# Designed miniproteins, single chains, continued (2): the designs that were tried, part 39

Each design is a single chain, and the fold is of that chain. pLDDT is the mean over its residues in the fold that is shown.

## One batch from the design tools (miniprotein)

Design m5324
Fold by ESMFold2-Fast:
Structure m5324 (fold): chain A 124 residues (1-124)
Amino acid sequence: MSEQAKALKEALEKALELAENIGVALAGRTLAVVTPDTPEGFAARDAIAETLSSVPGVEVTVEGTTVIGTLPRTKEGNSQVPDIREAIRSVPGLTVEEEGSITIAYRGDPKLGEEAKEAALRAP
């Protein structure tokens, strides 16, 4: 597992300690994480954003309760996608669903997983 994928796994595990519900989606090189609109959700969002921002080459955008992390459009960026997908699958307590090439994961509310998918697909 890459350093980027390990950092993501640790960030997601920490976020799940802060918020009961979380949604995650990986579409191509774009990762989206959606937290609930609660104080705990905002704390989880900020922890994820800080961790992803510490990873070289990842662009991070925060929009409401959504964190979007984009890997660079390079060979190196594309090579990280399988490791990130495996990191999401390895987080205890996440329900993981595959829709073609899109990975969706959630704990608690399945709507957060769908919101994460929509956010990942809308990212530029």
Scores: mean pLDDT 80

Design m5325
Fold by ESMFold2-Fast:
Structure m5325 (fold): chain A 67 residues (1-67)
Amino acid sequence: VRTTLDEFEALLLSIPGVGEELARRLVAAFGSSLRRLADATVAELEAIGVPAPLARRIIAAAREHLA
């Protein structure tokens, strides 16, 4: 299921360490799909400039939202 852009951005911006620029890069890489983000690896997020600890938090937040 594809989440709305606003819901996706709101979730990302709620994570400490995620700013508007990083949220925009995540939208560009994964669209507005929390499912794609939840299935992503830390290495895929590192490839777009996300540090590993923050990448783990972002993936965990996406998985929690889908649970």
Scores: mean pLDDT 76

Design m5326
Fold by ESMFold2-Fast:
Structure m5326 (fold): chain A 85 residues (1-85)
Amino acid sequence: SSELEKLIEELSNDPKLREVVKKAGFSDEKEKVKEILKKLSEGDINKLKEIKKLIKEGKLEEIRKKIIELDIEEGMELIKKAVGL
């Protein structure tokens, strides 16, 4: 939806979110931040609204943990696929 895209764009420009992505060990480039937001949201705008709320409340460490958990999960899926071959 246009609203989902607008919120991803808004959040990808947020300096606090860029800093959190960098602290999680990723590039803080806008396109990488957008990629992470798309993965975290799974197309659900309410998940992005939660991230926006966490930024507003200064709960940046909670966002960092979510990003790291997502990365670990993706890494585990890749390992499972490799072993399944």
Scores: mean pLDDT 78

Design m5327
Fold by ESMFold2-Fast:
Structure m5327 (fold): chain A 83 residues (1-83)
Amino acid sequence: SELEERIRRVAEEAKKAYEFYKKNPDKVTKESIKGIIADIVRRELPELSDEQIEKIANTILELVDQGKSVEEIAKEMLKILEE
């Protein structure tokens, strides 16, 4: 579905942003990465409330910090949005 494709794009971009942070921790902070992830979510899913965006961004940050795959991140995002 279009929603699943948008969610996958969020997961892919968030993982790339976090991988950049891990390689350049002197140039970006963890809080800056959370903000970048929230902006990615807002761009791809503009229908979500700020509260929903913050919840999803926090969940993504935890999952990328744990080294989860794009597929695993997308699956968890879908669960949050379906319920």
Scores: mean pLDDT 82

Design m5328
Fold by ESMFold2-Fast:
Structure m5328 (fold): chain A 100 residues (1-100)
Amino acid sequence: SIQEMLDLARAMLEESKRLYEDAKERFEKDPKDINNVTYINLATMSISANALVLESILRKAEAQGAPQEAIDELQAILEETKRIGEETLKLAKEAKKLVE
């Protein structure tokens, strides 16, 4: 159902936020930990996978004739997930500079 797709998309956005916040907190507590790059890269991969699933959910909702309000929310969730992914990549780049 469209409602199940929205609930899943909302849950995936919250997971992406948590992954970013956990990676950022770990980095801030020990910025020179050589494992930071690996941990942040794992978070980046998970957030990217979430974005791909969200793109599939959006296409499915459009194909099923979902209300425009639902499509707009799914698009907003996808764009926010992509933004979080970009911020996580910036964090990974910063962490790498500190262990070179």
Scores: mean pLDDT 89

Design m5329
Fold by ESMFold2-Fast:
Structure m5329 (fold): chain A 74 residues (1-74)
Amino acid sequence: AEEVRRELERIREAVRKLREAGVPDRVILQLAIRSLEELAAEGSEVAARAARKVRTAKSADEAIEILDEAIREL
């Protein structure tokens, strides 16, 4: 749905801004995972897969790549 796309884009932009501001990757990843899990709980399979991938991510940049992939899946 368009709402899922907008929410993924919002999460991506938040990750980018936090990365730009120098927030530690660990904190950024935790926030991204929480937002994606909330979206997955609403029924988004794309968000559920993205959350699983972000849990194995090592950096905010990797999380942005995962979010870009999720947005392309929609």
Scores: mean pLDDT 85

Design m5330
Fold by ESMFold2-Fast:
Structure m5330 (fold): chain A 61 residues (1-61)
Amino acid sequence: SARAKLREATERLAKLLPPEDAEALRREAEEVIKTGSDQEIEILTVEFEALAEALERQKKL
């Protein structure tokens, strides 16, 4: 569940970034999923969701 949420947050954020940044983001997320704790996965998920929301709001301006 935590891993699935991070993947969803990663894809939401990746769609808002240039291709090279999106690829780097996906690599970072998969590394955290493999090596990180559930707490680290949850923190990164919240951070990516917050950043995606901010970028989505900015794009409407």
Scores: mean pLDDT 82

Design m5331
Fold by ESMFold2-Fast:
Structure m5331 (fold): chain A 86 residues (1-86)
Amino acid sequence: MDPYAELDRLIAENPEAVAKVREQAESLPPDVRRLVLYYAAKTGEAPEFPVSPALFLGVILDLPDEQLEKLFGKNVVPIRKLVRGL
């Protein structure tokens, strides 16, 4: 129920999928890197680089507000509301 802990656990439980993208994601900001590793762990596939912001928006929009705040901080909730208003 804590997506931050769940995301880190999923990454840890899927080392093969994560290993394929870890080196490529190393130069990315920590929050973006975490999303790329999560995507690989969840799908079992490496995302195409360079990754599009739209790839991350799909994951962000799918999570409840309280889980987004725990995962990315409170600034992500206003961003999602702005995107939803488009």
Scores: mean pLDDT 60

Design m5332
Fold by ESMFold2-Fast:
Structure m5332 (fold): chain A 69 residues (1-69)
Amino acid sequence: MEEEKKKKIAEELAAIARQMRQAKTHDEQIALLQQETDVLQRTAEPREKALLQERLAAQIAAIKKAAAG
């Protein structure tokens, strides 16, 4: 992966992380996690994409569990 492209991805991820800290609803947190995963998938190998999707599913499930009480 090219250095400049990796730096741009890191900046996008940092912006998403800031928005996550300001997110007031579980729906906003889920949307931001999806955006983060989409950014990471742009440069990921097929195996890594599968792991990223599995991680996203686990994180969404955890947030939904917390929201359900």
Scores: mean pLDDT 79

Design m5333
Fold by ESMFold2-Fast:
Structure m5333 (fold): chain A 72 residues (1-72)
Amino acid sequence: SNEDALEAFLNENKELIDEFFALMKKLPDEEKKKFMAKLQEIVQEGLATGDTEAALKRFKELYEEAKKKLEE
């Protein structure tokens, strides 16, 4: 099921997820809000489609954006 696929995704990518949330703690509230909104869109699309590969790709792109924002 789509939920089983999402659970597998979360377990396999725990380190990346933990790193992303560590970055969120360092961002200003307005930037954090924007990144969290984008993350919600990725999760909703992943649940709707079950396409965990596409969700992971989008999440990695979001992580790289957050890293760049902190380096500003």
Scores: mean pLDDT 78

Design m5334
Fold by ESMFold2-Fast:
Structure m5334 (fold): chain A 90 residues (1-90)
Amino acid sequence: MKKITIKDGGYLTVSRNAPGQRVPASLRTGGVSEAMREFAREALENLSDGAAFTVTKIDGKIIYGYIAPTEQGKKDLEGLKKRFEKRIKL
């Protein structure tokens, strides 16, 4: 797998809305490597309904945010975070 890099102020946010929403999914990135954008696309495809995953780098530190309304969503996010941690270059 390609190593992921993120600069200070860089971010990745992927979310999948609940069924029936007008915008079913969103993906936003800034200040990140191409490998991180690829990761974001793969993450979005495998994200459970209502789940969200955010990564940002602030003052040299990686900050994670996540929303998991179901047990399946929680497991998906835990797996996603572990895959990200294996690929990130700090």
Scores: mean pLDDT 73

Design m5335
Fold by ESMFold2-Fast:
Structure m5335 (fold): chain A 81 residues (1-81)
Amino acid sequence: SPMEQLRQQTLAGFLLIAASSTVFVTKRMIENKADKKLIDAELESAKGLLEELEKRRDVMTPAQQKKFEEVKREFEELVKE
């Protein structure tokens, strides 16, 4: 329904903020030579957020889809250590 689409789109927005923030924090942890176990835990959290976003890809605005692709790219760069 249109109401459910708007609800899922709003949730996608919040998930994008969470995923972007987690990726940003993880990158800063790597730059500051934080413990690998802590970095791995943040990467696992980011992965879960990105998987929840992928489930909502079809309800995202074009701007949200673009941001999602940017966050995914940054995440993939962090995983490649």
Scores: mean pLDDT 87

Design m5336
Fold by ESMFold2-Fast:
Structure m5336 (fold): chain A 99 residues (1-99)
Amino acid sequence: MKELLEQIEKELATTENPARRAQALIALAILEGKDVEELYEQLSDEAKETLRKNIENSPEEIKEKIKEIMKKEGTEDEILAFLKLLIEEAKKLLEEELA
């Protein structure tokens, strides 16, 4: 469990490949059943900084989705909102692959 989380953190910090990031988040969503807030609390500062840069480099459509999640959740944390978006999309991708 801790080893899987460390692997996901490493991939988020070191990979620029969106598909590889999605695979790591899919694995977490399925195997751990973790709440996104738990995932966020366990991320290193380096992983959070990588996610912040990914948000800044995202298309405007993704930035708007992040803002909508922030407003819905009552949070000012873009990284938490971005993680919620990624996990939701990763779960959807898995459902499409298994269907």
Scores: mean pLDDT 64

Design m5337
Fold by ESMFold2-Fast:
Structure m5337 (fold): chain A 95 residues (1-95)
Amino acid sequence: SERLERLRKLVEELIKEAEEKGVKVTIEQPGEPPDAASLREMAEALKMAIKYKGDVTIKIHSRYDIEIKTKKLPVTEEVHKLLAEIQAEIEAAVE
């Protein structure tokens, strides 16, 4: 699937961008490569961490099960708007 390959590449590029911008990224991969839905969640978390200069930890339990922990941010209207914009950017990048 080209979409899955584009998502994988997007996540890899976002990890590099996060590290270059001083965001601490920790990824644990005990098994299978994540599916498209999990890769989208990873991309969202990475874009949020980059925007707010937070930290992100991603633990990949299986192809369909990931755990993402980010630095706690207050849930506000601005955060909700940014998340919607990030989701639109991810879909545009992989379609």
Scores: mean pLDDT 74

Design m5338
Fold by ESMFold2-Fast:
Structure m5338 (fold): chain A 140 residues (1-140)
Amino acid sequence: MDQQLLDLIVEASQIAVDMVKIAATLIEEKDPSRANEALTMVMSMRYMLDEIKKAAEEKDIEKAIKGMEAVKDVLQQVGKMLKDIAKKTGDPKVQKAADIVDQFVDLLGQFIDAVKNKDVKKAQDIVSQMQGLLDQMKSI
C-alpha cells in the first residue's frame, strides 16, 4: 500500500525543511554575505514540501520521489556552504552542523532507495534516524 510510503515521504520532507531552517540561521549568523542564498534555499525547500504534499494527496509516488531527490540536492548544497564557512571561521559548531547535514544527506539517499524498493520498515527506521540527526542539529 503506497499510502504508508507517501506518509513517510511527507514526514521525512518536513524533517529536511526543519534541518535546512536551522542550517540557514547558522549560515546567516556566521557568513552574512550568504544570507540571501540561505533564504533562497529555505524558500525552495518550502516549495518542494508543498509539491511533495500535493503528490501525496494525488497518491503519485513517482512525483513524491522526484520531490525528495530535489530536497536531497538542496541539502547537499547546504552541506557544502557549511563546510566552506567552517573552513573560513574555524567554528566547531559550524563543522558539527556540516557533519550532521552530510549524515542526513546519506540517510535521505537510503530513504529514497527504501521507498523505491517499497521497504516500509526500512523507510520508517531511516525516518527515526533522520529525527535523531535533527535533534542533534537543534542542540548546536
Scores: mean pLDDT 90

Design m5339
Fold by ESMFold2-Fast:
Structure m5339 (fold): chain A 81 residues (1-81)
Amino acid sequence: DLELNIAVSELIQMYLDGVSDEEIRELAEKYAEKLSKTSEKHAQQLLAVTDGLINEEPLPDWVDQSLKTAVELTLRAKRRQ
């Protein structure tokens, strides 16, 4: 789904740019509300990705591998600080 993929990419980019967890969650809730009008499943998938990012948990396998790798590299860099 194009809108789901765009939302996931934007949320991950915000995370990589060091945007606050609060701002990421706020954007995720706005996208989830929009997605829920066409697919509740996609809204739930977006919120699951958001929770994973904020809690520093592994992202779901359906998320683009390049985005998952970028998150993993960022977490590794944060742990070296």
Scores: mean pLDDT 79

Design m5340
Fold by ESMFold2-Fast:
Structure m5340 (fold): chain A 119 residues (1-119)
Amino acid sequence: SAADELIAELDEFIANIDKLSREQLIEELRRLSERFLDLLRAAGVPEEQVARLAALTERILAAAEAGDIAALQRATNELMSLLGELMAAETDPRVREVVRRYAKAVVQAMEKLEADAAA
């Protein structure tokens, strides 16, 4: 299924995050974010909520590309709050698992970008 494929790709991203260049990490996070949003649309998540998530993923990617760690942290915190709201409302256990894995992927990507910027 699309959910099972995305979970596998998110797990691979998380497993390989330390081996990715900054540019590769941002590109892969963009691709995974697009697939995540498409899966939420297919699962019947309200369009307004998907649009809010899309705006936050764009802000995360823009902050990462700019090397703006403060903006990256702020946008990631806002995304985590929205993903928490989505998880509270979602009844499909596979969609819930995708949301959990995506949240983990974004947090670990942020932590890697923050660590690399501090070095």
Scores: mean pLDDT 88

Design m5341
Fold by ESMFold2-Fast:
Structure m5341 (fold): chain A 95 residues (1-95)
Amino acid sequence: SLLDEIERLYEETLKKIEEAEKKLKDSGGSGRLTRLRSIFLVFANKVLDLFRSHGLESEGQQIVEDALLYEDRTRDPVGALRLLVQRALELIRSS
């Protein structure tokens, strides 16, 4: 189901964030924002693709655009990722 696919993608992405943060500790934290933003953008694109494949492209685009705006405003890609997954799960549960 779309729910299971989003949950799996989120878990995989959290592991990538953990791996990135371990590497960033080893390098003194240089490029942290750039690395985490890259992980978030890949996640956002995959969420949009999943929503599109289930006929929910417009809804997927809206929640992705909201998360991108949040990241741009706050400089918090992890917060943006959490916002995107929360909105995705809420939308799926209301459908």
Scores: mean pLDDT 84

Design m5342
Fold by ESMFold2-Fast:
Structure m5342 (fold): chain A 72 residues (1-72)
Amino acid sequence: SSRVENLSPEELKELGKELRERREKLGLSQAQLARMAGVSVATVSRAESGEVKVAPENLERILLALELLEAS
């Protein structure tokens, strides 16, 4: 996974869209992804919307959860 702590605002918006697409391809709700990543539903929603900056460690948790689920 790419490190997320130094992404530009445009890159964060693009990442959010990618996270949503990957979650939807897996057939997961935001609540299901949040449980797997160990974050709140609000954190997943914010990450996917790109409207509010999410802490890099929480973005990394979401990315790791998606990667593990896609590998299963």
Scores: mean pLDDT 80

Design m5343
Fold by ESMFold2-Fast:
Structure m5343 (fold): chain A 120 residues (1-120)
Amino acid sequence: MIEAEAPVVKGATSARVEIPLPADAKELRVTLEAEVTADSPGTAITVALLPSPYAEVENTPKTAQKKPGEKTVTARGEARVRLSDEGRRYAAEHKPRLVGLATAVGDGVKEIRVRARLEE
């Protein structure tokens, strides 16, 4: 199991978490959790694993919207990653990272936290 967390930058409307890809990876499950703190009750946070040229990424972007009276909202998503023999050779040679991206849309975004968990 590999866990990664993005650095928190105050006032940022996006955050990226980078996960090292295991050299022998064939099929992986990636769990993404993104939390936004914002003043606007309509603020939305979306989290997804980004596509890569060396791996097949099966994920649906997950969006959660902050309700009136909430300080934070959390979006939780899952992705499946499959590597072909060519993709595995590429990963072993270049040691690429999987990238989870969280993006917040709304006024008064204070911070975004993004965490990823990778299961082999």
Scores: mean pLDDT 79

Design m5344
Fold by ESMFold2-Fast:
Structure m5344 (fold): chain A 94 residues (1-94)
Amino acid sequence: DELLERLERIARAVEENPTMSREEAVRLAEEELGGELTRAFEEGIELGIRAVDMPEEERRRIGAELLAEAQAGDPRGMARMLGLQVGVQIARAR
């Protein structure tokens, strides 16, 4: 429950600041999630940034894998999934 609330807080902050940098997003994650989940979130951001240039089939496969991890209740999978979404937003806000 608390983890979902923290992830929602990060998501809301990113939605409210569409020009947010990677560094700003990682700082928010450090404040809310702690070191291990922040690393997973940062991995997600990196993947999301790269996903813009990926073939659609590969993007769908990777997205499905991360969604499965998040649905299994893995906190790191949930953090990576949020990071992926944030990374795509950052890449598009060039």
Scores: mean pLDDT 80

Design m5345
Fold by ESMFold2-Fast:
Structure m5345 (fold): chain A 89 residues (1-89)
Amino acid sequence: DAAIRAVLEGIRATAEAVLEQAARGVVSQGVANAAQFSLRIADLLLAGRSIDEIAEETNKLLKETKGLPENLETVKEGLRQLLADLAAA
């Protein structure tokens, strides 16, 4: 739990730094969108939200951003794999 929390806090800090660079016009909109997505997922995981809740919130972001995957099943599977990989690290 503590190790997973530290990794998620690191992802959150990195995403926030990228978003600050995006606000300064240093990164592309695609990179900014990816950082926003990563930050939101990390925040939800740190808050102890379920995969279903994270997938629902992700679907709202996908409606606002063209080019991201729209298949909720694929998003849920990706989140399950990410959590399994983090738990194994």
Scores: mean pLDDT 68

Design m5346
Fold by ESMFold2-Fast:
Order: sequence, then structure tokens, then C-alpha cells
Structure m5346 (fold): chain A 85 residues (1-85)
Amino acid sequence: SSLLEEIEKLLGEIIIRAIDLYQQGKGDLSGKVITLTTNILRALQDGDLESAIQTVEQLIELGRSNGDESLVELGERLLELIRQM
């Protein structure tokens, strides 16, 4: 569906952001972003929308606590799309 394609695109953009963070020397933050993104994908594949939402909220908070406005924006957009499922 169009909604699922938009979600998959955003997950890809979050992974690209993690790669950018790694290249900036923020390897610990990058690793945490990859772990949370993988957990979101697994929860969505399992149909566990509650766990997916909780993990996206953790990703948004990780962005806020690290001053990463791009990560916060991507996470908030992802949260809105998952809530439409």
C-alpha cells in the first residue's frame, strides 16, 4: 500500500541519518538509531503497532536528548504514519 511504502521510505531515511552520524564520529548514537529502527521494522512486520509506536517515541527522545533535529522530524513523521495503520 502507499502508506506502507511511505513508512519504508522513512525507515530508509532514518538509516541514512544513522550513516551520516557515524561519518561525523557519533558512532554510539548511530548504533542506537540503527537498533531502534530495526526494532520498529520488526514490530511492524509482527503487526505489533503498540511496540512500534513506543520504539518510535524512544527514537524521537534520542534525537531530542542529542540535539538531532533531523532525527526528531523523521521520527515524528514516522509516528504519524504508523498511527494511520
Scores: mean pLDDT 91

Design m5347
Fold by ESMFold2-Fast:
Structure m5347 (fold): chain A 95 residues (1-95)
Amino acid sequence: DQEAIRAKLEEARRAGRAGDIERLRALAREAGVPEEVIELGAEIVRLAHEMGDEETAELVGGAVVGVPLQKKLTDEEKIEIFRKLLEGLRKIKEK
């Protein structure tokens, strides 16, 4: 199970870096991530990739799957984290 989890995290990071939104959504759904978190994460990855920030896209891709697995967070807390990340990235893009 730990090997399978690590493999999924690595795949999610790679999907994020590549801007492969459909693959990231599929991996996150398989991991049981709330749909709202998946949508927010996908939007962050898309914006980061559009900005040429592959590092942020990779980190967020992994976080969409990894955050629920590494920390006991409520779905509401998960949504709030990704909502704030999206707001931050949008502000950077505007400046």
Scores: mean pLDDT 78

Design m5348
Fold by ESMFold2-Fast:
Structure m5348 (fold): chain A 100 residues (1-100)
Amino acid sequence: VREEVERIVEKFETDLKNILNEAKKRLSQAKTLEEIEQIYNDAKNKIDELTQKYVEELMKLREKDPEAALEGLERVNQLRIDAYNELDKLYNEKKKELES
């Protein structure tokens, strides 16, 4: 179960990094405040949907090893918080660039 939790968390981290990299690329190409707001909301929604999916996978492991499942859930929550913070930073940096 612990090895399964580790694989789930590692996959979640990889998928989060892909969402953030895509958002960063889209933000670099954006020319209007409306475009960056759309990119921000799209990325946030993808992070939320991804988090729900991986939380559900970890919850299925709760019956086999509640402690390992809880550790996985705590790691997923921390990675989600870190991803939101990075997304907010990218959004605010681009917003300042466009605000003349």
Scores: mean pLDDT 87

Design m5349
Fold by ESMFold2-Fast:
Structure m5349 (fold): chain A 98 residues (1-98)
Amino acid sequence: SQEELEKLAEEIVKELEKAIEEDPEGVKESLERILALAEEGLARFKKYGDAAQQAFAQLLIEFYKKLVEALDKGKEEAKEVVRKTTLELVQAAAEALA
């Protein structure tokens, strides 16, 4: 349900905000590593996936890129990206798995 997805997104936001507050540099390094791996893996997924799977893959890559850029600006900018994007990402993931 929409309420279950909203609750899941809220919990993910809390964990990501905590990680950013405690170790912003480590989060950035991890995301840059994940981006390199995700772009290789998701390129094949985008080529062979359905429309929902392609949309999710694109949104996930864009989220990681925006978060890395925001971390260069500061913790609060990074938290804002997390708050604005996580629900859409969770909804796209649910659609891709349907």
Scores: mean pLDDT 82

Design m5350
Fold by ESMFold2-Fast:
Formats: sequence, C-alpha cells, structure tokens
Structure m5350 (fold): chain A 75 residues (1-75)
Amino acid sequence: MMEYSVGGSGVDGRGTIKMEITADDEQTVLDIKKNIIDGLKAAGDRIVSEKTTLTYDPETGTYTLKVEIDFERVE
C-alpha cells in the first residue's frame, strides 16, 4: 500500500515538496523518494535541501518516510 500527501508552493522559481510516504517495505519508500528527486532533476530543477525521517512501526510492519525537499528551477 502506498499513501502520500503532497504540499507544494512555487514562487519565483523556488518550491518546497513535503511528503509522507507509507509502505510495508523500506526499499519501496526509498525508491519513491528517489523517483521524485530524479524527476525534479530531469525537469531541470536543482535540489537545494533535503530533510528525511524514516520511521518503522513493528506492530503494523510499515515504514513511514517523511520528506521535505526544497528545490529551485535552473534556467
């Protein structure tokens, strides 16, 4: 199962993506994060900062990845 919430605001070529990704496998949440970063870079965006918190819940067997990415568009 994949669940995510995205909040973003871009003004003057800068933006912030805040995400919460939940999955039953650590590699899955890391791959989703990688795909988003790769997508931003492919679109010509520069990653300015990245904050990542990974939490595992042993009762449900799920991983929750909280990510905050600041990016800027490079012309």
Scores: mean pLDDT 73

Design m5351
Fold by ESMFold2-Fast:
Structure m5351 (fold): chain A 80 residues (1-80)
Amino acid sequence: MEEIDEAARRLAEEYGIDPEVARKALEWLTSLPNATVEQAAELLAGWARTHPADELNRALREDFERIEKAIQKVKEKLKQ
């Protein structure tokens, strides 16, 4: 719980993502098998680096199904 809150706060401070929106997205991402808070935060940060904060906040709030698709795209681009 606290790890997610801390990651959401960092995303809000660095990229202007709404901390509650970031927290919910991180909670959803960490529900995936083998996903860590660090990996989830990295995916969101990667998306934030390529999109304006207002657009990212809108996308995260508008539809969590869209988040799933966007995260899959980010995963493919950030393939390590």
Scores: mean pLDDT 70

Design m5352
Fold by ESMFold2-Fast:
Structure m5352 (fold): chain A 118 residues (1-118)
Amino acid sequence: MFEEEIYEAIRKMPEMSDEELVEKEKEFRERAKEFSARSGLRLTVTVGSNTARGRFIAAAAEALLAHAAAEAGVTAAELRRASTPAAAEALGRLGDLFVFIREAIPDLDEEFDFALSE
């Protein structure tokens, strides 16, 4: 499952070089673009610092949300308002990822936010 691949990559992040993080960022950005094309969504996840780790986390979160939205068949408008159970579930999966990141990497001092654009 693609979501399991994201969680595995996050767990391994502390042991990754900046070069490996850049490679995984590119991979997740490409996968996010593919999922976004299927759902018609443009999704952006922002981190407070412009570090290799921060960019990797942003890309992983963006890919997970795009994947969840594509699987659920939700629109950008539904995600922005959490207006359907499916949209709320997709956003919940993103929330679960952030909880996992904080628990798996407790020394991580990154600020996360996301924006939805069409």
Scores: mean pLDDT 74

Design m5353
Fold by ESMFold2-Fast:
Structure m5353 (fold): chain A 65 residues (1-65)
Amino acid sequence: GAAEAREAAERAREAAEAGDDEKASKYTQLAMQLGIAAGDSASAQEAGLGAVEAGSYKASEAGGG
């Protein structure tokens, strides 16, 4: 439901901020899917922002090897 989508989005953001892009990506995808399934545009929007943040971290890490 919407609450689960929001929790996943929050965890995605925390993971992204911690530099754990694999967790950030996983939770962002989960949050988006749960938000869409619940029909909650606010949860889906929050998850979308997390996806953008997670994507930027992933791109940064790709250049650091």
Scores: mean pLDDT 66

Design m5354
Fold by ESMFold2-Fast:
Structure m5354 (fold): chain A 76 residues (1-76)
Amino acid sequence: ELKKLLEELAKKLKEEKEREKKRAEELRAAGEEPSVSDVKDTVEELEKDVKTLLESSENASEEDVIESLKKEIEYF
């Protein structure tokens, strides 16, 4: 379950980065300097972040992390 959710989140983050790049190109054409997000969008990097989060929280369960990831994916 966790792996599948991380893959879905990574896909959505990648799509968001592509939209951001298109917006950045439009802004540059208008003479604006766009900001670029530095977001981890690979399953391996997201998995490491999740493990770090679980290790840092004494009361965090894998189920809590899965629920949070589902909400994050739904937000997109």
Scores: mean pLDDT 65

Design m5355
Fold by ESMFold2-Fast:
Order: structure tokens, then sequence, then C-alpha cells
Structure m5355 (fold): chain A 101 residues (1-101)
């Protein structure tokens, strides 16, 4: 459950980076790469059994992605970027739920 949810979040973040590269959008690429680095930290926390800390980091990350999605929608960003951000938020929420169980 936790490993599958983490893998899906990592895949969603990688997709965001790929979409950014396809659209020649350095800000979307940088944001996706930052999320991947935070997910690597979350993976280390999970491996160490520090599940409460991992969950807190995922909650912060979900909030930041939510802000990015809000800005993207208001600015009329590419639909592919909006879709990738929505998929990432969904995956992060699933990871948070798995870490609460």
Amino acid sequence: AIEEALRRAEEAARRLVEVGRKLNDPFTVSFGEAVLRELAHVRDLIAAGRLDEARFEVEIMTGMVGIALGIAKLSGEHPEVIEALEELIEALRELEAALRA
C-alpha cells in the first residue's frame, strides 16, 4: 500500500517534469524536479520508520502543489500541465492516506 502509493506519486511527478520538457517550460520542470527531491526524502523517512514525519512532509507538498495548480488555472497554463498537477495532487493524497493507515 505505502510503496505503491509512493511509486504512483513519483510517477506523477516524473510526468510533470516530462510535460514541462515537452512544452519547453523551465518553471514546470523545476517544480516537478523539486517534488521528486521531496519524495526521495519521504522515501528515506518511510525506510527509517518515521511515518508521522513522512506524512507531514506529504501534507506540506500537497499544499504546495495545490497552490501551483491554482496559479496554473488562473494564468491559463497548458491543459497538460494542469492535468499533470491534478494527477500529482491525487497521488499525494493517496500516499497521505496510506501513511495514516
Scores: mean pLDDT 89

